# Designed miniproteins, single chains, continued (2): the designs that were tried, part 2

Each design is a single chain, and the fold is of that chain. pLDDT is the mean over its residues in the fold that is shown.

## One batch from the design tools (miniprotein)

Design m4038
Fold by ESMFold2-Fast:
Structure m4038 (fold): chain A 107 residues (1-107)
Amino acid sequence: SREDVLRALEAFLDGLIDVAEELKTASKEERIRMLEATLQALDLFLDWAREHGLPEDYIKELEEIKKLVEKALEAVRNGDFETANKIIDEIIKKLRELRERVRAELA
């Protein structure tokens, strides 16, 4: 159901927010591993979400978040931690805003 797919999205967003917060204290090598794992998790979730009828506006927002994760990973790999931290903060903001939208729709 729509409610079930939105509850799955809420749980997924909670997990991503926790990972993104941990990135702020992680080493370069840990950040690379965590960002690569996040990209794989986003790809798997997006494939599942499309099959289960997640609305296109949520899919589009997740795809935009994925692009930011890719940019953060590139910045970390290049040793540009200032840029990486700015992108991570933007990711956290977008994840929290998306989670608020999901929670409002479930209420």
Scores: mean pLDDT 90

Design m4039
Fold by ESMFold2-Fast:
Structure m4039 (fold): chain A 62 residues (1-62)
Amino acid sequence: MEEKRKRYEELALEAGFSPEAARNLAIGLVDLDWSDEEAERVLKVAKTNAPLGKEGARALAA
């Protein structure tokens, strides 16, 4: 699980999120027990829909 969180954090950083937002997104995705495919989908959508904070990631997961 640790490696999964770090990978999502890296992807979020590459998508243009701040370090804090990237960490929060990665934690949220892991906490929701999302699949790798679902997590990547959310991160790609987030990149195109402008900067998403913790709340934005939560809304996409809902």
Scores: mean pLDDT 66

Design m4041
Fold by ESMFold2-Fast:
Structure m4041 (fold): chain A 67 residues (1-67)
Amino acid sequence: QIDPNLDINDKIYLFQKEISQSESYAKLTPKQREAVMLHLLVGKSNKEAGEIVGVSEVVVQDAIKKV
């Protein structure tokens, strides 16, 4: 669980920690993983992340919910 009120550096740290423990992240497609990383680490919107990796905004949103 990542607190949305944390600093970006703290969010990156917690994201990396959760990813190392999350089987759900391992079940994502490579494009879904890239989209999640672009949204959470780079700060791209779901739409922008989807446009970069070539998937719909809905696919990005669903991938984020699985992490």
Scores: mean pLDDT 70

Design m4042
Fold by ESMFold2-Fast:
Structure m4042 (fold): chain A 79 residues (1-79)
Amino acid sequence: MQTLHVDEVFVADTPEEMERALAELKARIAELQAQHPDALVTGAAVLFLDPSLTPEEREAFLKGLAQVAADRAAWRAAQ
């Protein structure tokens, strides 16, 4: 099985920007997976978060990132 990798670097000032960046990463992974159906497509993000974000805002972002990882693990298990 061939593995393809997508890297993103995020600098986010708002939760909305973080969600948009995650959505863009997911879209790019989905597009690459459609082009290479026999390959495992993964993504990674390097995050630079605004330290003024509330704990709740940071947790929401991290939950989104964890869900992407969980979805990929589930897809891998189904193969």
Scores: mean pLDDT 64

Design m4043
Fold by ESMFold2-Fast:
Structure m4043 (fold): chain A 60 residues (1-60)
Amino acid sequence: MEEAYQEGYELGKELAEQGYSLEEILETVERKFRSRPGATPEEVIAAAKGAEEAWKEVEK
């Protein structure tokens, strides 16, 4: 998956299924995307949004 949102969603889903909290998931996703060469704030935000949506779907 090449779009930051989709990558964040997939990572967020994996972490949520493993029982990580939303706070832990967002910290992990933001850290991963910020560490990428040429990372933009928009990409970090998109990835965090994807991860949050994935967490909402897993947490019922």
Scores: mean pLDDT 78

Design m4044
Fold by ESMFold2-Fast:
Structure m4044 (fold): chain A 106 residues (1-106)
Amino acid sequence: ASAALWSALEAWVREHGLEFEGEGETRVTRDPAAGTETVESLLVGYASSPDADAKAVARQAAAEALARARARADAGEPAVSEVATGLSAAGQPAYGFAVYERVTLA
C-alpha cells in the first residue's frame, strides 16, 4: 500500500514538472520468543519547483507532514499518510509527504 502510494505521488510530481526528493527507511524487529516480526517503513519526501525559496517551503511542509505522521503512528495507527502544502513568496506550489506503515507478522 505505502509503496504504491509513494510511486503514484512520485509519478504525479514528475507529470506536473516539479522536482522530487524522497528518502525511505525500513526497520525490522524480530521477537522469536513471541513468534512475531514487526516491519516498519517510513517514506518522507518533498516536491517543488527548482527555486530555492520553493524548496525551502517544501522541506518545511515535509517536516510538518512527518510530525503529523509520527504523532499518528505513536497513537497506534499502523498505516499513515500525511501531506502538507505551501506556497513560496512567488506563489510557487510546494508539497511535503510522509508515509508510514507497520506490519506485525505473528
Scores: mean pLDDT 80

Design m4045
Fold by ESMFold2-Fast:
Structure m4045 (fold): chain A 63 residues (1-63)
Amino acid sequence: MSEGEKHKQLAEDHLLNGDLVGAAEHYKKASEAYKAAGTEEDIKKAEELEKQSEALLREHESS
């Protein structure tokens, strides 16, 4: 399993437990890992994961 995939799964586990901050942190780490891989596909996936992280943090702050 890639580092990006590992952190994505950890983010999903945190989300299942209602931990929006923990989920956001792991989506951010997944995004960083995919950016480090350097392919166009990985960079696009990293952008999507970064947006998910930001959305979860905004949801937590607005609650």
Scores: mean pLDDT 81

Design m4046
Fold by ESMFold2-Fast:
Structure m4046 (fold): chain A 75 residues (1-75)
Amino acid sequence: SLLEKLKERAEKLKEEASKLEDEEKSREVQELAEQALELVEEAERYLEQGNERKAAVLATAAGILNAAAEFLLKE
């Protein structure tokens, strides 16, 4: 599912960030990935309640945070 892929990506970004020598960059990437994970968890709760629209909005936000984390990781 989309949510599972978003969760896997966020967890991978946190793992990659934890290996960085740049402590500030590591912290920033981890914070963005953690926020993405929180949004995925909230989206999953809305899906369980049948609220597909709210779940989609939160999934979109999680995707943006993952993209931002990945962008910072490459800089």
Scores: mean pLDDT 88

Design m4047
Fold by ESMFold2-Fast:
Structure m4047 (fold): chain A 64 residues (1-64)
Amino acid sequence: TRYISFDTALALLRQFRRPAPWLAHLIRNEAVSPETARRLIEALPLSEEERRALLGLVEEREAA
């Protein structure tokens, strides 16, 4: 499929000290599925504010 896998995305994002902006780019550009995005939000060391913002992006994509 055109979506990158959870394992590939997680490995990529773990290379960054601040993964939240990069995950936002993946969500906005539909590089990951909504399901994979939610799993990444749970797996990454994110603040509560970053988690809320990223979940909002996923919800916006699912509503479109």
Scores: mean pLDDT 83

Design m4048
Fold by ESMFold2-Fast:
Structure m4048 (fold): chain A 61 residues (1-61)
Amino acid sequence: SHMEELANILKYVAELAKKYGLSTDEAIALGKRAIRLYDQGKSFEEVKKEIEKFIEELKAK
C-alpha cells in the first residue's frame, strides 16, 4: 500500500542516517527529498537510488 511503502522509505532513510553518521539537519533533508520523490511517482527503488546519490553529494561537499 502507499502508506506502507512510505513507512518503508522513512525506515530506510533512518537506517542510512545512522550508517553514514548524518546530522539531524542532514537526516531531515534526506527524508524530505525521499518523500518528495515518492510523491512525484518514483518507485521505492528509484527513491533509494536518488537518496544514495544525495548522501554522496552531502559527503563530498
Scores: mean pLDDT 81

Design m4049
Fold by ESMFold2-Fast:
Structure m4049 (fold): chain A 60 residues (1-60)
Amino acid sequence: SLLASLPLDVAQAIALHEGFGLSQKEVAKLLGVSPKTVSRRIREGERLAGLSGAEIVARS
């Protein structure tokens, strides 16, 4: 969604980890980044989801 305002890399990490149940290591391989970077982006996405969206929270 254009109105989501999430950075694409954060949205991708959250969708793969929370939506598809992939580990942070698996997401890191798919996105071509370090697992540390994925962990940071997932934390950011979870924080932002608590403020605006419910799709990630609804799946928890």
Scores: mean pLDDT 69

Design m4050
Fold by ESMFold2-Fast:
Structure m4050 (fold): chain A 64 residues (1-64)
Amino acid sequence: SMEAREAAERALEAARRALEEGNVATAKSYLHEAQEVLEEARKAGDEEAVELAEEAIRYATEGI
């Protein structure tokens, strides 16, 4: 869905920013948000949103 993709895109942007900032606490916060967005994307059945949310999780995890 459009909403799931928009949420996933925002989560990805936030995760990338957290990695650039080098702040572990911020990265952990965005990891939690990205995990919630991934669950919503899976419930919506939007594979593109799922991929974006998984990328957000990868960036947030790298920032930790």
Scores: mean pLDDT 80

Design m4051
Fold by ESMFold2-Fast:
Structure m4051 (fold): chain A 110 residues (1-110)
Amino acid sequence: SIPESLTTKLETLEDLLTVGNLEKAQKLLVETAEEFNLSQPVILNFLLDQLKSQRDEILSSYDEDKYVAHNLQLVVLKDSLQNLITLSEQLGLEEIAKRAQVLLDEIEES
């Protein structure tokens, strides 16, 4: 449904959010919005759809023998979401921040 080149940009954006590099994440978001002629909220909604799919896959694949790897995947996802909330608040994107918070809360209640 989205171009492969945009998917690659979303993966890079997720990596930057995971490590907390908000300055590079914001720069990549601006550059991606300009390149694809999309708004920043649209790009971040595609990223949130990807993060939700990752959460659903992690939760559905739970195996007690792999609990350490499972917990590490959830920690990484939580870090990405917390940094996405911070970035979205800095950009005044209240609806994106709210959607990211809902997803984070759902993971923490699991």
Scores: mean pLDDT 86

Design m4052
Fold by ESMFold2-Fast:
Structure m4052 (fold): chain A 56 residues (1-56)
Amino acid sequence: LDKATVEKLLSLDLSAQALAGLLRLAGYDVRPAEVAPLKRAKDADGLLELAHRHRR
């Protein structure tokens, strides 16, 4: 997972549940509640860091 991909995912205006679901399918065990504030802030660096911390 790279920053450009995360920026594209944030630009799609997905729900926090849908975005967390996609990240879980990619092997990142993130929860919608963890994703929601980063999605709201459009924080690509924060979301990338969260995903990498929860890599399976």
Scores: mean pLDDT 83

Design m4053
Fold by ESMFold2-Fast:
Structure m4053 (fold): chain A 83 residues (1-83)
Amino acid sequence: MKEQVAKEAADYLEKIADELEARGSEAAPVFRNAAETVRKGTVEDLAVAQIALAVVSTVGSPEEQKLAREGLKKVAEAIEKIE
């Protein structure tokens, strides 16, 4: 189940990246990189992705901050399920 949990979290972040890219957001590459990092499936990789998303949640536009908080929640849930 660890591979599936990481995949679902990565797919969620990639969907956010696609939405942001469609809207011309500068944050889209951050979410794409976070998705790639999460796909590696280790707790350490998920923690690295959390740091990147936490930056966007602080310095992004209101929409980018909202999506970053949603991404952070999804990654936190994945960490809890993995260990």
Scores: mean pLDDT 81

Design m4054
Fold by ESMFold2-Fast:
Structure m4054 (fold): chain A 71 residues (1-71)
Amino acid sequence: MTAEQVAEVIREELLREGSPEVAKAIEDAYEKHKDLPPAERLKAMVNAAMKAGLSDEVIDRAHEAAERAIG
């Protein structure tokens, strides 16, 4: 998988577990940082989700899902 596909899987997992506020924060961070490398974009999305109140456990599960999707 590409780094963009990894970021998309993590984004989907975070959106699935998050509130509307978390979803808005993730989308805003993604749009603001879309010109950055995928790794930096992912960091921005995770930071935005955490600031919006997403738990560390949800973030950990999103990383596990991405790892599983890649193989």
Scores: mean pLDDT 72

Design m4055
Fold by ESMFold2-Fast:
Structure m4055 (fold): chain A 110 residues (1-110)
Amino acid sequence: HMEEIIKKLEEEKKRRLQFELDVLDAFASMALYLRDKDPEGAGRLLIRIVEEYISLAEEAKKLGFDDIAREIYQRAARLLSEFLGEEPLPDDVTIEQVRELLEKAREKLA
């Protein structure tokens, strides 16, 4: 059935996004762990991880997985807020708010 093939393709796309998200979450944990030992290196790693979260969220949105994209933006915002020592953003965080926090993080490391 053609419908079964389409369904399997959508399931594979979702599985790939979840796998890539898990990998980024592992790197985020490493960046936070390294903060006490190498604040500058940890900060540079964190900026790179957030850029990858944004890229993954945009891919999820293109595929119609808006809930996954929203969750990724929330994770990116939480990571940036923790790095900047700012209060966490609300759960309805936007891509624009994530980009604003990312620019603040870049300025702090400049």
Scores: mean pLDDT 81

Design m4056
Fold by ESMFold2-Fast:
Structure m4056 (fold): chain A 83 residues (1-83)
Amino acid sequence: MLTREQLQELAKARLDELKAEFEREKGTLTPREQEIAELVLAALEALAAGDYARAAELLREAAALSDDPEARALLLEWADFVE
């Protein structure tokens, strides 16, 4: 299983790529989907900085905005894992 520290290194390695992907797709997203994606990106930035508590908080905020039960469950699982 990945540790929090391994997720931090992965976030550092992938953050720029994920931001670029979001910017390409941003115009096709609803305002809610954009807000969820921005919260997830902010969570990844917090994780890359080693702020696990902030990353968990932002993932829970993203989960609260998600109307997809599967996406919500996944975001909450990630939040619990990094906290």
Scores: mean pLDDT 79

Design m4057
Fold by ESMFold2-Fast:
Structure m4057 (fold): chain A 83 residues (1-83)
Amino acid sequence: GEAEKLLEQAKERLKKGDYKGAAELAIKAMVEGLKTLESKEDILRAIGLILRAIGAYLDGELTGDLKKAAEEAIELAEELLKL
């Protein structure tokens, strides 16, 4: 699906050292994954994971640790896509 394709692209960007691109693609994968969920519980869990990923990305922009932000966003995206 679209979410899985975006997550694969995020992982490829991480390997190439494009940490900002990797984090942005991981967050986009999470938003696409959210659209496939039907239960209220899974939707609320997904929103929580997305907010955590956005928070990590913003903190990475402020601190300059975008590699850590990208790695965390990808891990959160993998967790969301298991819902």
Scores: mean pLDDT 90

Design m4058
Fold by ESMFold2-Fast:
Structure m4058 (fold): chain A 91 residues (1-91)
Amino acid sequence: SEKKVAILSKIYELMGADPATAHTLALKEDEKIEAAVATGNEEVIQKVVKELAVKLEAYAGVDYDTAKLLAEAIVTGDLEKAEEIINELSK
């Protein structure tokens, strides 16, 4: 969805990507998330959540617990919760 791509773009910008690069990375991450969710396999879905959380911790300086909550919200489609968490992280 356009809103999910916009949220992912903000996340990649928090990791230090420029807006154009962030948008390209967001499109690829959204495709990866949709593919994982389409499997219905909890292990595959949780792997994508953990990979996104680790990137947020490593590149955006977000603590792992917060990163995991944000990653879970995005992957499960709770975009309202994801936006709330991102707004708390932005200064």
Scores: mean pLDDT 85

Design m4059
Fold by ESMFold2-Fast:
Structure m4059 (fold): chain A 90 residues (1-90)
Amino acid sequence: SEAEELAKKVEALEKIIELLKKAKELLNTPNPTDEQVEEAKELVEEANKIAEELGLPELLVDLTDPSSIDKALKKAEELLKEYREKLEKL
């Protein structure tokens, strides 16, 4: 059903946001350790995999661009709000 598809997208977007917020926290630590940087990369890779499975390339994070996580988070939060509003109206 449309409600089931929207619910799956909501859950996937919530997971992307969770992963990217954790990655951002680790990377914004003053003088992050190699272990913290590696964990952040793994979190971003997991988020990117979910974004690819959703067909949302605008949520892909490029770790060579320091603004990439913030751009992806903003877009993911906008989409989450949109899909939640659609789900509530069904």
Scores: mean pLDDT 86

Design m4060
Fold by ESMFold2-Fast:
Structure m4060 (fold): chain A 98 residues (1-98)
Amino acid sequence: MDELPDLPEYEVVVTEHGEKPETRTFRIEIDTSDPYARDIAQGIIDIVRGVALVDAINTGKGVTVEVRDSEGNVLDTITYESAEEARERLKKLEEEAA
């Protein structure tokens, strides 16, 4: 499903792959009374995904980014299994922007 639900809070869970997998959780609080609340949430999630993509390229590790609601339900998942996969994704995005 391609649209985020209109929620007051999201959790973005970033897991680095490797011999010592490391997990980081970012909490995003949104004012649901704001008519741009969903666009703001999506923008923040896209920034976190972009940072994870760059980190995968720089560290050579795979990374998994999960977007969850406040109850822990997974809304979306993106996985970059290697630096090569992340690099190919970035190249494709640059070609589409050209």
Scores: mean pLDDT 72

Design m4061
Fold by ESMFold2-Fast:
Structure m4061 (fold): chain A 83 residues (1-83)
Amino acid sequence: SKVEELARRLEELARQPEINFDEIKKLAKQASLEDAAFGIPRALGLDLEEVVIEAEKNEKYKDFDFKTRLLGAAVELLRKRRE
């Protein structure tokens, strides 16, 4: 239920014209590391390895904690899927 709520909110953020970094940070604080790394990507239909690679390589999120980088990576991958 909480994983589904967070996943739905990330899909909403991915559809916005501009990335809301503050909301991604707030959602990351609500997620466990397990939810951010596994549960949420799975609920979004994303490849787990691709999310981790994006989180490590994406310089936009380099100054954020790992959970925020994982959720940010998920948003970026959802945006690419839409394009």
Scores: mean pLDDT 83

Design m4062
Fold by ESMFold2-Fast:
Structure m4062 (fold): chain A 75 residues (1-75)
Amino acid sequence: MERAEELFKRAEELLKKAVEAAKAGNAEEAKRLLIEAGRLAAEAALLAGEIDEEEAKRAIEHAEALAEKVAEAVA
């Protein structure tokens, strides 16, 4: 399994790709990348002991809601 630092790094890269997808008008790609970045960031924080499992689940739900709003704005 990757360490928390590696997961945070990957989440940052996915966020950058999500911004590029949004700029290109790819609402579905931006949504997918944002959700994936949110999941990786939540897993990294959980592994680092910064949040508990319930907080991680809520963070992922928040990322999904945010991704939906971004997709609506881009579409």
Scores: mean pLDDT 80

Design m4063
Fold by ESMFold2-Fast:
Structure m4063 (fold): chain A 55 residues (1-55)
Amino acid sequence: SSMEKELEKLKKELERLVKELEEAYKNNAPQEERDKLVAEIGEKLKEIQELNEKL
């Protein structure tokens, strides 16, 4: 279904954001950049949960 395809896309985006957050910590990126990545990860997790409730 289109919703399953969208869920897969969101999971891939989440994995990419987690990897970016790991790199941000390794590179001592500014706190503001790390906070932004954490917020984006939280948003993706919420979207995944909402889609799972509809499937």
Scores: mean pLDDT 85

Design m4064
Fold by ESMFold2-Fast:
Structure m4064 (fold): chain A 65 residues (1-65)
Amino acid sequence: SVEELIKEAKELGEKYAELAKTKGKEEAEKKYGPEIQEVLQKLSDEQADEASAIVIGLVQKALEA
């Protein structure tokens, strides 16, 4: 479902933020970027835009903590 895909993207975003804090953004992008993109590709363009905005916001907040 769309809700499960958004949940998966959020969980990947949290893992991305944690790796970015410890090893930097480049390493996080290399490991989790493709996985996040795969999840977003399963959504419609409108759903992917909304999910992407949510994930970006979550990652930014997690990086501040």
Scores: mean pLDDT 78

Design m4065
Fold by ESMFold2-Fast:
Structure m4065 (fold): chain A 98 residues (1-98)
Amino acid sequence: MDEKFEKIKNEAIQKAVEMARKRAEERGLDPELAASVAEGLATYFLNLIYKRIKKLVEKGEISEDEALELFQKEANRVAEIAADFGVTVAELAQRFGE
């Protein structure tokens, strides 16, 4: 269980970082700021979601296969949200920074 979840988590974090960097670069924003914010948010929320899903499996409320499917869906959503938020932070930094 843990190894499969770790793979999904790592792939989602990498996807969030790459999407944030690319989107920021295409808009003339700070790509490293966008990527760093996306990485931090994706890591935090995926660890939180994993902890919640693990408890559901331990209580017998869902199967391991259902947990993997749910985590994959949530990981994909978190990656997009984290990337968008990273770009938003880079936009704010450009607008109010020097």
Scores: mean pLDDT 87

Design m4066
Fold by ESMFold2-Fast:
Structure m4066 (fold): chain A 74 residues (1-74)
Amino acid sequence: MLEKLYEVAYEAALEEGLSEETAKRIAEKAVELAKENNATSKDGLALAVGQAALEEGVDEETAKKIALKVKEKL
């Protein structure tokens, strides 16, 4: 599941126009946050990605779009 979360978060970030470097950082942080919060549901995993995007300086609207795409791809 966490390997899929990384791939899906990375793809969603790229689809929203973020650089490969930023997309990788978001994917790495999302996996870390998911582990820390014991996230197992699609909603929990998508929230971890949204939070990771915000922590990487992505604006709230783009972070919400990334989280929604992650939920749809999971």
Scores: mean pLDDT 82

Design m4067
Fold by ESMFold2-Fast:
Structure m4067 (fold): chain A 67 residues (1-67)
Amino acid sequence: ELVEKAEEAIEKGNFDEAYKIALELVRQGRLEEAIRIFEKLAEKSPDPEYQEFLRRLVEALRRILEE
């Protein structure tokens, strides 16, 4: 449900809502799902600084998963 809500928020351009949901996924230990949402945010966001921030965040979370 949280993942579906985040994806819907991204499609509607509500990037701040999707980001908050992804943070909640991180807090719940659902790191793989959070990474997926952050990646989609980076792809869909028109802001280059936000895209770069999200890509770096994804790399940090992947290191935590020891991928």
Scores: mean pLDDT 83

Design m4068
Fold by ESMFold2-Fast:
Structure m4068 (fold): chain A 55 residues (1-55)
Amino acid sequence: SMKQLLEQEIELGVQEVKLAVELVFSDDPAKRAAYRAQLDAVTAQLAALQAQRAA
């Protein structure tokens, strides 16, 4: 349903902000690489949900 898609979009948006904060404040290259990979995954999921809502 549209409500479920919007709720998922909000949850992913919150996760994106949290990961961005972790990435900015981490000095460990391995942790930075992991957070960046997670951010890329969240961005892809958000794009998929937005495409689904636009259809």
Scores: mean pLDDT 84

Design m4069
Fold by ESMFold2-Fast:
Structure m4069 (fold): chain A 81 residues (1-81)
Amino acid sequence: SAADVEPLIEALRDKDPTVRLNAAAELGDIGHPAGVEPLIQATRDRYQVVRDTAINSLTSSLSGLSPDQQQQARQQIQTIH
């Protein structure tokens, strides 16, 4: 549910890259649509390990989405430079 992902979305903004890394991985495991946009932001993280984890988690999350949700997420990814 959204309540399960909200603390993880906040953790993606933590100053500690280990906290962000763990949050990105857990969001991927949950695969909730609310985690997609925060994971897209995490693909721009300053630490490569966080970026790589966010990309993998996005791939996992997108696979669990409906076609409409996948199209929405694809558009969001394309608007990030």
Scores: mean pLDDT 76

Design m4070
Fold by ESMFold2-Fast:
Structure m4070 (fold): chain A 60 residues (1-60)
Amino acid sequence: GPQLARAVAPSPALSDDELELRPGELVEVLEEVDEKYWLVRSLATGREGRVPKSLLELLS
């Protein structure tokens, strides 16, 4: 199934390719961009963007 994650801290989306998240929001992890960022999709909005890995907790 899809790899889910939860935001543990706010993500403010400091650039156009980043996704704004509030703590507790659920995302689907789509792809690893690099060592620091995942490409994710918001389950609430369907919007996609990069989020720092440090702000997400992977769900089993």
Scores: mean pLDDT 85

Design m4071
Fold by ESMFold2-Fast:
Structure m4071 (fold): chain A 100 residues (1-100)
Amino acid sequence: AMTPVERAIRILDATYRYLESVLPPEVAAEVRKILDQIKEAIRNGDTEAAKKAVDELIKLLEEHGVPKDVIEDFLRNLRLAFREAGLDEVAEYIKKKIEE
């Protein structure tokens, strides 16, 4: 019943709800803005915009002192969303970021 893009967006929304429960409200709000950029990149099939948004997300979480294990867990969920959307190059990019 759902398209791959719709399933990917559902994964992103679930990922945000979990982040919202563990992050300060101001950080969660900034993460939401970046996730909205990721949703648009997924809808447009824009691999480069998606990679830039992922880099921005990692930087934001690191600058706000979010623990590495929490960041890696969220990146694993983002990778699932990109794989579901068929943006395999972005999923592989995220894998490399998790592996450092």
Scores: mean pLDDT 84

Design m4072
Fold by ESMFold2-Fast:
Structure m4072 (fold): chain A 69 residues (1-69)
Amino acid sequence: MSEGERYVLKAAKALQAGNLEEARKYIDKGEEILGKDHPGVLLVRSQLYEAEGKTDEAKKLREQAEKAA
């Protein structure tokens, strides 16, 4: 996997553990490498917004991820 894809996986693991601040840091690093429109970046950012209660923003990012896949 690329460096950026490794950060996306770290973000997903942090989200599973409930470590939202750690997840945000890994999402930001993945976005720097892969770009904000990368499906993996969009998916983990959507999951972070879901966990933060930002349901509308999460839904928008999930729809963008589905279109990019």
Scores: mean pLDDT 83

Design m4073
Fold by ESMFold2-Fast:
Structure m4073 (fold): chain A 77 residues (1-77)
Amino acid sequence: MKKDNAILLFEAIKRLAEAAGHPELVELAQKAIDAVKNGDYEKAIKYFEELKRLAERAGHDQIVRLAEAAIKYVKEA
């Protein structure tokens, strides 16, 4: 996996959360990005899974789909 492409996906999730006005999703996206940058892939997966769960409850289907893609990329790393 190209690390730069994965980070762009993660930053897109954060940007959509910011645009949606959900500070809790923004915080989780940032924590997941920081975990990936530090090589802590297990922690990153946990943050993306929680982000996906909260996005599902909020009805943000686009953020849910991107979070699923992010989890897949981190697991394949």
Scores: mean pLDDT 81

Design m4074
Fold by ESMFold2-Fast:
Parts: C-alpha cells; sequence; structure tokens
Structure m4074 (fold): chain A 68 residues (1-68)
C-alpha cells in the first residue's frame, strides 16, 4: 500500500542517512504529493533540508522514488 511505502521510505532515510523522522516524513510526503518531481529536484530538497552531500542526496532521491 502507499501507506506502507511511505513508512518504509521514512525508515530508509532515518536509518541510512541519519535524518530525523519529521524531516524524513516531510520529504517523503512532498515526493508522494508531487510525483512529477525529478530526481534532481528531490535531491535539491534533501540537500536544503538536511545538508547531505550532493551524491548522497541524489542516491536517496532515486531510491525514494523507486519505493513510491
Amino acid sequence: SLEEAREKAVEFLVKEYGLDEDTARAIVDIAVENPDLSVEQLARLLRDATGLPEEKAREAAEKIKSML
């Protein structure tokens, strides 16, 4: 279900990239609500919210989009 996919994406961001749960949930919700966002746009949002390096933000964005 979409609900289960959201929770797994949130857990993924928290565990693999060390995001706090509220930030991870906000990013996942943006991705779900805006399915036309490119990987590059989502990676930019991740960088702005978390300070992750560009390559890690891009990888996280790609994986999140694949999970949703």
Scores: mean pLDDT 84

